Designed miniproteins, single chains. Designs and how they scored, part 59

Each design is a single chain, and the fold is of that chain. pLDDT is the mean over its residues in the fold that is shown.

## One batch from the design tools (miniprotein)

Design m2181
Fold by ESMFold2-Fast:
Order: sequence, then C-alpha cells, then structure tokens
Structure m2181 (fold): chain A 68 residues (1-68)
Amino acid sequence: GAGAAAGAAAGAGAAARSPGATPEDVAKINQLGALAGGGDEAEAEAARRAGLSGPDPVTSAKLGAQAA
C-alpha cells in the first residue's frame, strides 16, 4: 500500500473533524463507540470493525484512502 499517501489523508481527515467537532468531542465519540462495542479484548478483529464504527478518525481515514 501507499503508506505515505494514506498518512496524508489520515491527517486531513482528523483536521476536517477538528473544526466541526473539538478533538475532545471526537475522542469522546470514538471512546463511546468502542465502549458500546466492547471490542478491546479482540483488538486484532475489532480494529477493522472499529474502523467502520469510528474508533479513531486516523484509522477510518487511512482505510478510506486505501480503498479510494
């Protein structure tokens, strides 16, 4: 994959969310999503599902950039 390009897209994704929602809001949403899903024990499998559920904007943006 294109790690460097994905990194740039991940940064843009995080930045895009910051103006509309503070880093605190984004962190809370991701934290609540992860807690509601309860996937920490199965992190390897949960990482992919959590990416779709929004565990962290960086992972979501990275996957989106890779898929694009």
Scores: mean pLDDT 49

Design m2182
Fold by ESMFold2-Fast:
Structure m2182 (fold): chain A 70 residues (1-70)
Amino acid sequence: SEELEREVLRALGDMQLALLKNISKYLPKEEFKKLLKEMTDKMVSRFEELGYEDVAEELKKRAEELIKEI
């Protein structure tokens, strides 16, 4: 179902952001921001291609909040 797919994509985004947050302290700030942006942009593009613009927008917002924490 589309609802299940949406939840799976949300979980994938959550896992990626959690992993990136955990490694942020081991990377130079500017290199981390670049990596976060590249990884987020790729996943967002894939979610949008699949028709889940709402999940893509949620991921963008959460990545922006993570950047503010660094």
Scores: mean pLDDT 87

Design m2183
Fold by ESMFold2-Fast:
Structure m2183 (fold): chain A 63 residues (1-63)
Amino acid sequence: NKKFEEAYEKVKELLEKLAEFLKSHGIEATVEVKKIDDETLKFTLTTPLGTLEETVTVDEVLG
């Protein structure tokens, strides 16, 4: 699914940029992106300050 691949890459790139930003300020950060189904993905950002976990649809990511 082309739209899923585009949404996945977009979310992954944004989270990796955020993680690098946090690491540059001394905050350890790890990111995970998981496929739930063909229209839904889950992402997790883990830091010592807490964990942000969200599910988003392909349509929400791409508009």
Scores: mean pLDDT 82

Design m2184
Fold by ESMFold2-Fast:
Structure m2184 (fold): chain A 77 residues (1-77)
Amino acid sequence: SDSLELNRALVAGDEEKLKEAIELDPNNAEAWFNLGLLLFQLSRYDEAIEAFKQALELDPSNAEAAKYLERAIEEAA
């Protein structure tokens, strides 16, 4: 839908900034988690799974990341 064009442009800017933050600090668990949330909202489930796995590897106590990872796997299946 064309109504998503502005949302996609804004999200692409946020995605780029999160990826830049991760490139500078690959151990930034919060950046990985936020990237996963953004990708999940876009229904990019395979990419969200990878981001949530990294967030959870860095911060195993993030119960929300574990929950979203499970949901993303279910959606990707």
Scores: mean pLDDT 80

Design m2185
Fold by ESMFold2-Fast:
Structure m2185 (fold): chain A 92 residues (1-92)
Amino acid sequence: MMRRRAEELLERIREVERRAEEVIARLRAAGAAHPEYAEGLEAIAAALRETVREARRLAESGEKVEEAERLLEEARALIEAATSAVDALEAE
């Protein structure tokens, strides 16, 4: 039972990982264009990368699937927040 749920979660994590990589690249590009925000944008990129890695680790272990699901939703929220921040900087 739990194994199938973890496998479905890992598929969702792979999708979020691809979106996170895209957003992280945009955050780094925005930081290069706006050096005054670079440290903050890099911190967001690091937090997003770590959240996704931890979600994958927990899902792969199969022990804390519910916690991995919460981290995946947290990563999705971080992606949305990061996208909004980058869009605002690109509009300047």
Scores: mean pLDDT 81

Design m2186
Fold by ESMFold2-Fast:
Structure m2186 (fold): chain A 86 residues (1-86)
Amino acid sequence: GFAEVYVKLQYKHLKEEIENGKIPSEEEIEERMEKVREGALRILDTIAEISGMEEEEVERERKEIEELVERYKEELKKLVEEQKKK
């Protein structure tokens, strides 16, 4: 869905910044990914309202977004640690 695509695009952009030599702190990654999470959930809520999604479907997609954000957050932290070793 659109919210998932938003999370993936934000992750790709952050990953490219780290690969290009940016060394954000763990706190900066947490703060930035929290903003991505909030943005994605806002997109989901807007689409759900416009399209008339069932509450059960919205909660399912919300859970998938939360899990995706947590997974990408850990991957970004790992990438930063790998870059620090170079």
Scores: mean pLDDT 83

Design m2187
Fold by ESMFold2-Fast:
Structure m2187 (fold): chain A 100 residues (1-100)
Amino acid sequence: ALTITQSGAGEVPEGGSLTLTAQFSGFDFSSYDVQWWRKAPGQGEEFVASISADGSKVEIAPDVEGRFTISQDIANKTAYLDMRNLRAEDRAEYRAKAIK
């Protein structure tokens, strides 16, 4: 089974920074795009960011553009969501997904 282990979640003040980490196992990481999604209390899931399998293509949702950055370390099968200048509306459960 494919496994994604996430870390880095925490509470920060408004204007603070936080990096979420997702480590992937059980599959060929270089064959999968990585997406980050979030779900605020009482809301549905929304797209946050994506990075292509080779790291060459990045998409960032308009609501977080200029504040959030997605990156990956292919050798270590890890993806990162670097979140800066956090706002109250960024308070959500964040989830990494592997897309083929």
Scores: mean pLDDT 83

Design m2188
Fold by ESMFold2-Fast:
Structure m2188 (fold): chain A 60 residues (1-60)
Amino acid sequence: MFVFKIEFKSKEQAEKAAEEVRKHFPEAEVEVDGKTLTIKTDRSVTAAIGIALHAIGAGL
């Protein structure tokens, strides 16, 4: 299992990123706590990095 924690500038950006991750990676467990997005996945490290990068881009 891979766990990524990404802190965004605002709660709204974190929620936007969470929504995009859920849309494209429905198998990933996604949690928002304030400005922090937590992503948990049992996929490969390459897939996990891709999910995290997608979340960062979506939250911009």
Scores: mean pLDDT 76

Design m2189
Fold by ESMFold2-Fast:
Structure m2189 (fold): chain A 73 residues (1-73)
Amino acid sequence: MREEALERIAEVIRKAHPDTTPAVARAFAESILKRYLEEGISEEELRDYLMTVHGLPEEAAEEVIRILEELKK
């Protein structure tokens, strides 16, 4: 479950930023997942973080949020 989410998030990052290596995309995915699970970040704050810090377009940020929400079930 968690490993699948990390791989899916890393793939979203690489599709948005094709110059990103797999290792860097994986590290970004881990940072995103950690913020979501440990900091209790809201969906609105998470969207802003994904777009401003990770430079994801809105559609990619929404996809990452959807992946993370699936982990709560």
Scores: mean pLDDT 79

Design m2190
Fold by ESMFold2-Fast:
Structure m2190 (fold): chain A 67 residues (1-67)
Amino acid sequence: EVIRLVTEALTAQHLGGPRERVRELYERAVELVKRDPEMQPRLEEAERQESLDEALSALAQAVYEYS
């Protein structure tokens, strides 16, 4: 489920879709990741990024690597 949300967010970003849609998908993925204590340090690193693009990239890498 979180992989689907992250992949959908990356696809929307790549296709130049609405910024609000990318943020919505990112926030949904963050809510799921918050439920996993082992993902907390990686989530904190993603949330430290200055831009939505960097935050999404960091979260995606963490999710794919952890899986």
Scores: mean pLDDT 76

Design m2191
Fold by ESMFold2-Fast:
Structure m2191 (fold): chain A 58 residues (1-58)
Amino acid sequence: SEEEALLLLVEAVRAFQAGDTEKAREIYEKAKKLYPDVEELARDLLASNPEARAFFEE
């Protein structure tokens, strides 16, 4: 569950970096469903990409 959510979170960040913000949001919501604390998990992953972090925190 947590590991799967982390993999989805990585895919969401990749989609965001590719400019596909709709896909990024969809994948992020799937990760959140698997792991409700995905936002906390995302903080460590997104520390090096503050723009992506701001996008997903909205």
Scores: mean pLDDT 76

Design m2192
Fold by ESMFold2-Fast:
Structure m2192 (fold): chain A 115 residues (1-115)
Amino acid sequence: APQMPPGARLRITVTLRMRAGHGRVVLELFDKAGRFVGRLELEAGAGVTSTATVALNVPRASDVRVRPTRLELSAAPYELVVEVEAAPGEAPDSAEDVAALKARISAATAPVLER
């Protein structure tokens, strides 16, 4: 697996797979102070898989806030997979905090689809 970039504490990967139609998702990520820390942009047409990854230098996964700025998904079948990885030995990144961040990212896209 690729190593975390220097100074990164979290890696977030989102994969959008469209079976038909068109999908576009843009998520903006903010720290506890409300500062912009990252963006995930995905766009896929029928039969296409799109993946976006962002590495964040934030002290805790629990401090990350997610804002959906674009949710354009066709009524056709699609899959959205969210993965969150924490750097070993870094600031508090409990399995619960990582799972909660994954849930927040998934919830930010929930108005469009849950499987």
Scores: mean pLDDT 73

Design m2193
Fold by ESMFold2-Fast:
Structure m2193 (fold): chain A 69 residues (1-69)
Amino acid sequence: MEAEKRAELLRYGSEAVELAEKLPEIRDKIMEKLREAFRLWRQGRVDEAYRIAKEAYEEAKKALEDFLK
């Protein structure tokens, strides 16, 4: 459902920002992906925005795990 996807999009975006703030080296890359996701969301392209936000979150999470190694 669109409403559920929007809620998850905002959650993934918020968590990706938190993770990216801990990693200066990839922060700009993650923030660019999130800006693209929100641009698509504003255009009504919710499915594409959701996919990109989820990818940004997963990339940030993996990078944090690799950094803590």
Scores: mean pLDDT 78

Design m2194
Fold by ESMFold2-Fast:
Structure m2194 (fold): chain A 71 residues (1-71)
Amino acid sequence: AEALREEILRLAREIAEAIRAGDFEKARELMERLRRLATEALAAGHEEAVRAAAEEARPALDAAVEELRAR
């Protein structure tokens, strides 16, 4: 179960970094990968792991979006 949470958190961090770098192509590719992983996990009944990872990742993603808006 931890491996799924760690993978989601890793992808979220990479998405945040891509957004900060202005690499929207990479951010889109990583978001699609995260979406597929989350969809499979939810279908397999790992809702709590997905939700916990999303809550942990949200501040970093929000900060990256705000940095983008400030440009």
Scores: mean pLDDT 76

Design m2195
Fold by ESMFold2-Fast:
Structure m2195 (fold): chain A 98 residues (1-98)
Amino acid sequence: MAIASILVETDGENVEKVRDIVMEAAEKAAEKYGGKVLLFATLVSKDPKDPNKKIGLILVTLEAESEEVAQKMAEDIRKEILEKGKDLNIKSIKTYIS
């Protein structure tokens, strides 16, 4: 058993649109690779560098049978987020495999 966690950063105003993209990408990857979505969370917080702006954070965590499968799921999710979210100012996508 392995875990894939994907953390996506965007503008606070784009959180709902990016959330929907991340959720669809995660569900597709879980179905394709036989994984399971364990956690889905969104947070909007003030930008510490600019008090008039907000940061959106989206976290998804999936279970996989192996680290290799977890990495493949994370790569597919990342690719779909970059393709579908290209106009939504996605600032970072970080992936963690454990």
Scores: mean pLDDT 85

Design m2197
Fold by ESMFold2-Fast:
Structure m2197 (fold): chain A 67 residues (1-67)
Amino acid sequence: GEAAREEAIELLQRESGLSREEAERAVEGALTLLKHLSDEAVVQYLMKELGLSREQAERLVELLKRA
């Protein structure tokens, strides 16, 4: 839902230093990846590309699945 999407955007702004527009694009990209890749593959991608810890990346994936 929209609330989970908003929390995902806010997480990316806080933890990766992204602008709101960059965070919105990152959320759309990660949602697309979740359609084609395993949860673990998306977690690894988010850690490498956005500098998130494993715990932060796992939380982001949970939020994206509820978005």
Scores: mean pLDDT 86

Design m2198
Fold by ESMFold2-Fast:
Order: C-alpha cells, then structure tokens, then sequence
Structure m2198 (fold): chain A 80 residues (1-80)
C-alpha cells in the first residue's frame, strides 16, 4: 500500500525529530502517518500510531517515546 509506505516514512521522520528534541515536529509527522494509515483502512496501524502520538503528548522521556514510536513503526511495517 502506497499509503502505508508513506505512513512508514512519516514515522521514521518522527523518530528523527524526537532524537533532535523537536516534539512538535514529531507530532506533526505522527498526525500525517495516522492520516495515511486511515486512508489505507488499517485499524491496527491507526491504533499503534494513536498510541505513539499519545506517548509524545504525555511528555514521556525521550528514550521511552523513541521505544513507543519504534513499536508503532514495526506494526505499520507488518501491515504492508
């Protein structure tokens, strides 16, 4: 799915944004990834991406946020 491939690209960019300390940019990328997962009609990918967005919103540690985003990336890849 082209939409799931775009979701993967945006999650990878979100992880890099978190590593740079840019949480607002990370949320922007995660919202774009979620929109692509919804277009692909992947419920599992959409749920994982919502959990990733929630982790950034809750202000978890950088390391914990990266772990949740990497988990979401694995789920989106499994839905290809």
Amino acid sequence: SADLEKAIEHVEKAIEAVKKGDLEKAKEYLRKALEHARRARSTRASVALKEALDAVEKGLSKEEIIKVLEKALRVVREEL
Scores: mean pLDDT 89

Design m2199
Fold by ESMFold2-Fast:
Structure m2199 (fold): chain A 58 residues (1-58)
Amino acid sequence: MAKEAKELALLVFEELLPSLNKEEAEKVMEHYLKELSKILSPEEVEEVRKKMEELLEK
């Protein structure tokens, strides 16, 4: 469950990135991280944040 939620959030974020500007992408990232924090530990949320930040790099 937790692993699937992390993987799905990252996959959806990657798919959305080409359609979003930087501000929109940061907002989407914040939204996903907030939803994930309801079912994942703080450490797991931090791991997902790092990967999403990596994807935001130009």
Scores: mean pLDDT 77

Design m2200
Fold by ESMFold2-Fast:
Structure m2200 (fold): chain A 100 residues (1-100)
Amino acid sequence: SLDEVIDEAEKVIKEAEEFLKKNPNASYSILQEILDKLFKEFDKLVEALDANPERFTEEQREKIVELYSKAIDYRSKRTKESLLKAFEYLKEIVEVAKEA
């Protein structure tokens, strides 16, 4: 169900956030591995959100598309700072999805 997919996305974001809090000096390669796993889960989330448009306002759908596009863009920049920015955009997607 959509709710199960949203709950799983929230779970993996919380696990990643806890890891980053405990490991503030994590290397670029470790951050990249975390983001690669998160993007696999978020591809599933975005697909599930698109399959359930009636759960969301037009503004919420546009916001999710914008945030995911920004996350992809920052991921592509291949710096530690840009990977952390991509992570923050993925967190915002979960917050918007939970408001639905």
Scores: mean pLDDT 86

Design m2201
Fold by ESMFold2-Fast:
Structure m2201 (fold): chain A 60 residues (1-60)
Amino acid sequence: MEKIREYVRKLLEEISKKTGKKAGKEHEEMMEEIVKELEEAGITLEELLELEKLRPAELA
C-alpha cells in the first residue's frame, strides 16, 4: 500500500517537472485517485516495477 503511494508520488512529480506545472492540491488528489485505482485493480509494486523495466527497452 505505502510503497505504491510512494511510487505514484514520484511519477506525478516527474510529470510536473516535465510539463512545468506547479504541484499542489490537484497533484495530491490525483495521486490518491491513482493509488485507489491501482489497489482496486490488484496491481502490486512488483508489477509496476516490471512494467517500468519494459519502458526503455521493449517500447523502443
Scores: mean pLDDT 65

Design m2202
Fold by ESMFold2-Fast:
Structure m2202 (fold): chain A 59 residues (1-59)
Amino acid sequence: GELYRAIAPVPATSEEELTLRPGDVVELLEEVDENWWLARSLTTGRVGRVPKSALERIA
């Protein structure tokens, strides 16, 4: 799938959200809406929603 890097810290505020630190790599699974994506962390293997604005495409 498409790979993205976190460019900003992403604190999870709910069980549906994925916590990311800057530099963490995620795989895009689904575009939920204009602002939020469903992604899998390659660091932790966890799946959750992340804000698109915190991600930069790398592959």
Scores: mean pLDDT 81

Design m2203
Fold by ESMFold2-Fast:
Structure m2203 (fold): chain A 74 residues (1-74)
Amino acid sequence: SELEKMMAEIDAARADPRKMLELIIKLFEYLGEEEAAKKVRELLEKLDEMSPEEQETVMIAAESDARTLYQEAL
């Protein structure tokens, strides 16, 4: 399914915080989760101001939210 492909792309992008967050935004947009997409866009705008540790924390949280919404959509 398209959702399974989107989740696989997110998982593959773990080493690239910007790419991972961009893919999570696309997933949320596909699911119609506009508020969730907006929150990740705001994080993406602040990403360059974050330490590597802060970026990792943000990625883990965003991926967790993406997985939850993906499972709810199944």
Scores: mean pLDDT 82

Design m2204
Fold by ESMFold2-Fast:
Structure m2204 (fold): chain A 72 residues (1-72)
Amino acid sequence: SSSFENTVKEALSLSTNELIGEILRKIGEIFELERKLKVSSGNEKERLEKKLEELRNDLNALKTAFKEKNDK
């Protein structure tokens, strides 16, 4: 989507070290959210599942930018 493309464009403006830092931060956030999901129920579970999908989409955009930056 356009949001994905905008995230890739913004990530490409970061230094390699800053981009690696953002990728590692997102991986950590996903890990913690997956742990919370294992003990969550009802509305909280639905909210966390949606946030997890958003974080995974963000991580994919950051990984795309990292690949483009290193394949040149």
Scores: mean pLDDT 84

Design m2205
Fold by ESMFold2-Fast:
Structure m2205 (fold): chain A 64 residues (1-64)
Amino acid sequence: SLGDEAIDLADQAIRTGDAELGREALRLGLQAVKDATTLEEILRGIAAALKGIGALFDAGVKGE
């Protein structure tokens, strides 16, 4: 699902320190919430968005 893809990107951003992946994970996580049809999908989208934000804070916003 989109939420699962967003979580995977967020985890990758955290592992690599890649701010670009963190931004993409946040964007996809928010999109997953908008497209969600179940509470589980909403929670996954929120988790991905929060992880993406965390990755951005850890990496720092580079070149923006």
Scores: mean pLDDT 77

Design m2206
Fold by ESMFold2-Fast:
Structure m2206 (fold): chain A 68 residues (1-68)
Amino acid sequence: HMEKKREADELYEKAKELFDQGKLQEASRYYNKAAEIYRELGEMEKAKEIKQDFLDRAVEKARENIKK
């Protein structure tokens, strides 16, 4: 359904905004919600891509914190 896809897209955008604001726990919740909706729609590759993107961003942020 187009409505669910739009909802998932909006949740993904919100997750990126929250991540940029440093609200990592909130961003994680929105990423998971978006990925779940993409999985329900059968867009498995998109769901995997979103989770991998979030993980990669979190790892890079952790590396930057170590270097200070």
Scores: mean pLDDT 77

Design m2207
Fold by ESMFold2-Fast:
Structure m2207 (fold): chain A 72 residues (1-72)
Amino acid sequence: SSIVEKALEADKAGDKAKAAALYTAAALRAIGAELDGKNEEAKELYKALAEYYKSIGDEELAELYKKKAEEI
């Protein structure tokens, strides 16, 4: 399963700490993918991050990751 799938499963199970840790790992993967020129992978990860941060009310990080997805 992808890291995003695992993060969604943790969030649905109510394991907020595990979900946060997995989305942090997804953010690091997105940065790594962008540095490696894997723009499609980075874009999909940034989109998932934007939706997660919006869902928890972190509007600043949601907007940041939304813009990163749009600029790739």
Scores: mean pLDDT 87

Design m2208
Fold by ESMFold2-Fast:
Structure m2208 (fold): chain A 57 residues (1-57)
Amino acid sequence: TEIVADPTVPEADLAAVRALLEAQGVSGRIGLPPVDGITGKTSAEIVAALAARHAAA
């Protein structure tokens, strides 16, 4: 699977994202709460979701 915005996502970047999510997750104490996960979608839909989230921020 590939993401047009980020065709290669190194493990270091994923680790950084996990660390940040863990800090957010601590406030909820429910494990790792979903962050609008769209993991079952096509790469185009994932890119669209990421772009929409970035625009909404």
Scores: mean pLDDT 46

Design m2209
Fold by ESMFold2-Fast:
Structure m2209 (fold): chain A 56 residues (1-56)
Amino acid sequence: SEERFKELVEKLINAKSEEERGEYLLEIGELGGTKDKELMEKIVEELIEAARKVQE
């Protein structure tokens, strides 16, 4: 589960289009978060960075 989350975040960071990011975000949401609160926090940070980098 945590490994899967990290893989999805990595793909999200590497995504260059909104469609690709949307697919990975959906799967992350479906997982419902992680048991590790610190890992979840890092995932959120990576999501924000990916959005900032690509949206502008």
Scores: mean pLDDT 65

Design m2210
Fold by ESMFold2-Fast:
Structure m2210 (fold): chain A 70 residues (1-70)
Amino acid sequence: SKVEEAVELAREAMEAAAAGDLEKAQEYNEKAVAIVDELLAAGDYEAAREAVEKMMEIAREMKEEIEKAL
């Protein structure tokens, strides 16, 4: 599903960021956001919300890991 595609891209973005590859992380994040925009344009608000919530959970986990390293 498009939700799973967006979530997979968010995971790839977080892995790239953890590896220090900010350029690749940005590319994956832009692709994930584009899928959310497509869902919103299609009127699929439930799927868009699900994708955003899962993407934010992934980002929160990575933020906590980064904070522990500081």
Scores: mean pLDDT 82

Design m2211
Fold by ESMFold2-Fast:
Structure m2211 (fold): chain A 88 residues (1-88)
Amino acid sequence: MELPSEFAVEQIGPNVTLLHLPAGESTERHFHPDRDVIYHVVSAKGPVRLTVDGKDYLLHEGEQLVVPAGVEHSIEALHDALVAEIYR
């Protein structure tokens, strides 16, 4: 699968959004009040940084992190990445 050349947000299912993140792109700090969210790195040329409640996590291709409802978080692509945002 080719990695993204431009930033895009694509809803691929009722509870799944695909984030196309070029190197250097980041989301703003936010939280989901009513739902847990799972971030899964579908493909990446290097680590993706997730900041969750002020703590940094480096996720590689195939890795995932669960962010509980109400917890502030952001994503930063250190390299071109595809990240799935899965709501439950």
Scores: mean pLDDT 78

Design m2212
Fold by ESMFold2-Fast:
Structure m2212 (fold): chain A 82 residues (1-82)
Amino acid sequence: DALSYLSLGNIYYKQKKYDLAIEYYKKALEIEESAEIYTNLGKVYFEQKKYEKAIEYYEKALELDPNNEEAKENLEKAKKEL
């Protein structure tokens, strides 16, 4: 289910296995779209220094949840890297 894939993505993210984290977060999105999954995808791309992709996913998170402070703060950080 989406929660199992989200959990696996989080485990790989903590291990800094970013490509695997992205794979499992995307599998979670195929089942259920959520601001949390988009925010986590943005974080992974930020760690990979793929700032344009990080911005894209933080903006998707804010489309679903405009008051998500984590996505707002991380979007500002990613924009400063460009």
Scores: mean pLDDT 89

Design m2213
Fold by ESMFold2-Fast:
Structure m2213 (fold): chain A 73 residues (1-73)
Amino acid sequence: YTEEAKKYAERAIEAAKAGDTVSAARYAAQAAFYAGKAGNEEAKEYALKAAQAASSGDTEKAIEYAKRALEAL
């Protein structure tokens, strides 16, 4: 679960850097799902914040929170 969460957090960062907010939100949500399955509450919270930021079109915050999620994993 931790490796899957890392993979999706990295994909969320790449999508947000490309300006693809829809993919960034989707990948961040997947990162949150797998972080939750891994029992990592901190990574889950940051990944959820990344998904919310991406859904709002805030690519800078999406990248910041996805990096925080990855760091917590």
Scores: mean pLDDT 85

Design m2214
Fold by ESMFold2-Fast:
Structure m2214 (fold): chain A 46 residues (1-46)
Amino acid sequence: EEEIKKERERRKKLLEEIQNSDPETAGRIAQRELDERLRERRKKGV
């Protein structure tokens, strides 16, 4: 599915952003990513 490709691409971009950010910002990005992952699982599994 296209969603899978977009998810992986977005994840790679986020990892690069995290590595380039300070620890505070990296922590916030990681937390948002976790929330999005939970949301995606619910959307896919209903």
Scores: mean pLDDT 72

Design m2216
Fold by ESMFold2-Fast:
Order: C-alpha cells, then sequence, then structure tokens
Structure m2216 (fold): chain A 68 residues (1-68)
C-alpha cells in the first residue's frame, strides 16, 4: 500500500547525497534539499504526486509526503 511506497521513496531519497529524509512513524516522510538538490527535490515531488495514495505538500523548503 501507500506505506510500502513511502518506504521505497525514503530509500531513494536516502541514497541521494543532495537530499535529507526523515520518517515520522509509518505514514509520513519529510525531505529537504542540500543547496544544489532543489531541482531533485522538485522532481521527487512530481514523482510522488503521480501516486493517488500519497498526499504531497511543498512549502518552498520541505517536501512532506503522507500516506492516505
Amino acid sequence: GAVEYLDTLQAQAESDPNLTAVKNGSSSIKLTAKGDGTLRLIGFSLQALGNPDIEASFDGTTLTLVAK
């Protein structure tokens, strides 16, 4: 379900040296970009928005992904 998808997205983000990922419980992750990582963070948010079971929100600094 959406939780397994978030686990996959967290693993992908953790493998990127320009991103920081923090998981809050089983249903939410927060991603931040390190300097030049901003375009990667935007691309990541677009990938997440393609999944109807994931709610994505971006405040200009942090991308928050929540399993619905």
Scores: mean pLDDT 71

Design m2217
Fold by ESMFold2-Fast:
Structure m2217 (fold): chain A 66 residues (1-66)
Amino acid sequence: MELSEEELEKIKAELRKLLEEQGATDMIKEIDSLSGRQLKAGLEALKTLGVENAKLSVELVRRIEG
């Protein structure tokens, strides 16, 4: 399902906040380069499994996309 521009900005804002709270400043720098699928995967993994698994989830989706 295609994410709206407002949904993408909401996901980016929530992801930045959670990453800042966990001190993952390196991943924050990458947020604006991530696709909607990568952003959703990263946020879900961050909320359930933590920052290292969020990074892995983003990388996995990136490899699947191309």
Scores: mean pLDDT 77

Design m2218
Fold by ESMFold2-Fast:
Structure m2218 (fold): chain A 96 residues (1-96)
Amino acid sequence: MKEAEELIKKGKEYEEKGKEAEKAGDLEEAKEYYRKAGEAYEKAGELYEKEGKLDEAAEAYEKAAEAYEKAGDLEKALEAGVKAGLLLIEIGISKL
């Protein structure tokens, strides 16, 4: 899980760099950082899911979807969002 936690940290760092690039008016650089953030969060979600940490996996996929939307990668955003939604449904069923 330290590996997944490091990926979450990297994703957050890339999101912060993306926001800085947006404030500077460099929209292409911002999109590149948001894409990298999405990739880091997606990989973290996959690792959490493999280890059965469904709450952490869902949160990571939600962050990936948001980052991909900001990057303009709507296909990746939808894919990550669906994964998060399915995990949240599974978590909800498990609490019944």
Scores: mean pLDDT 85

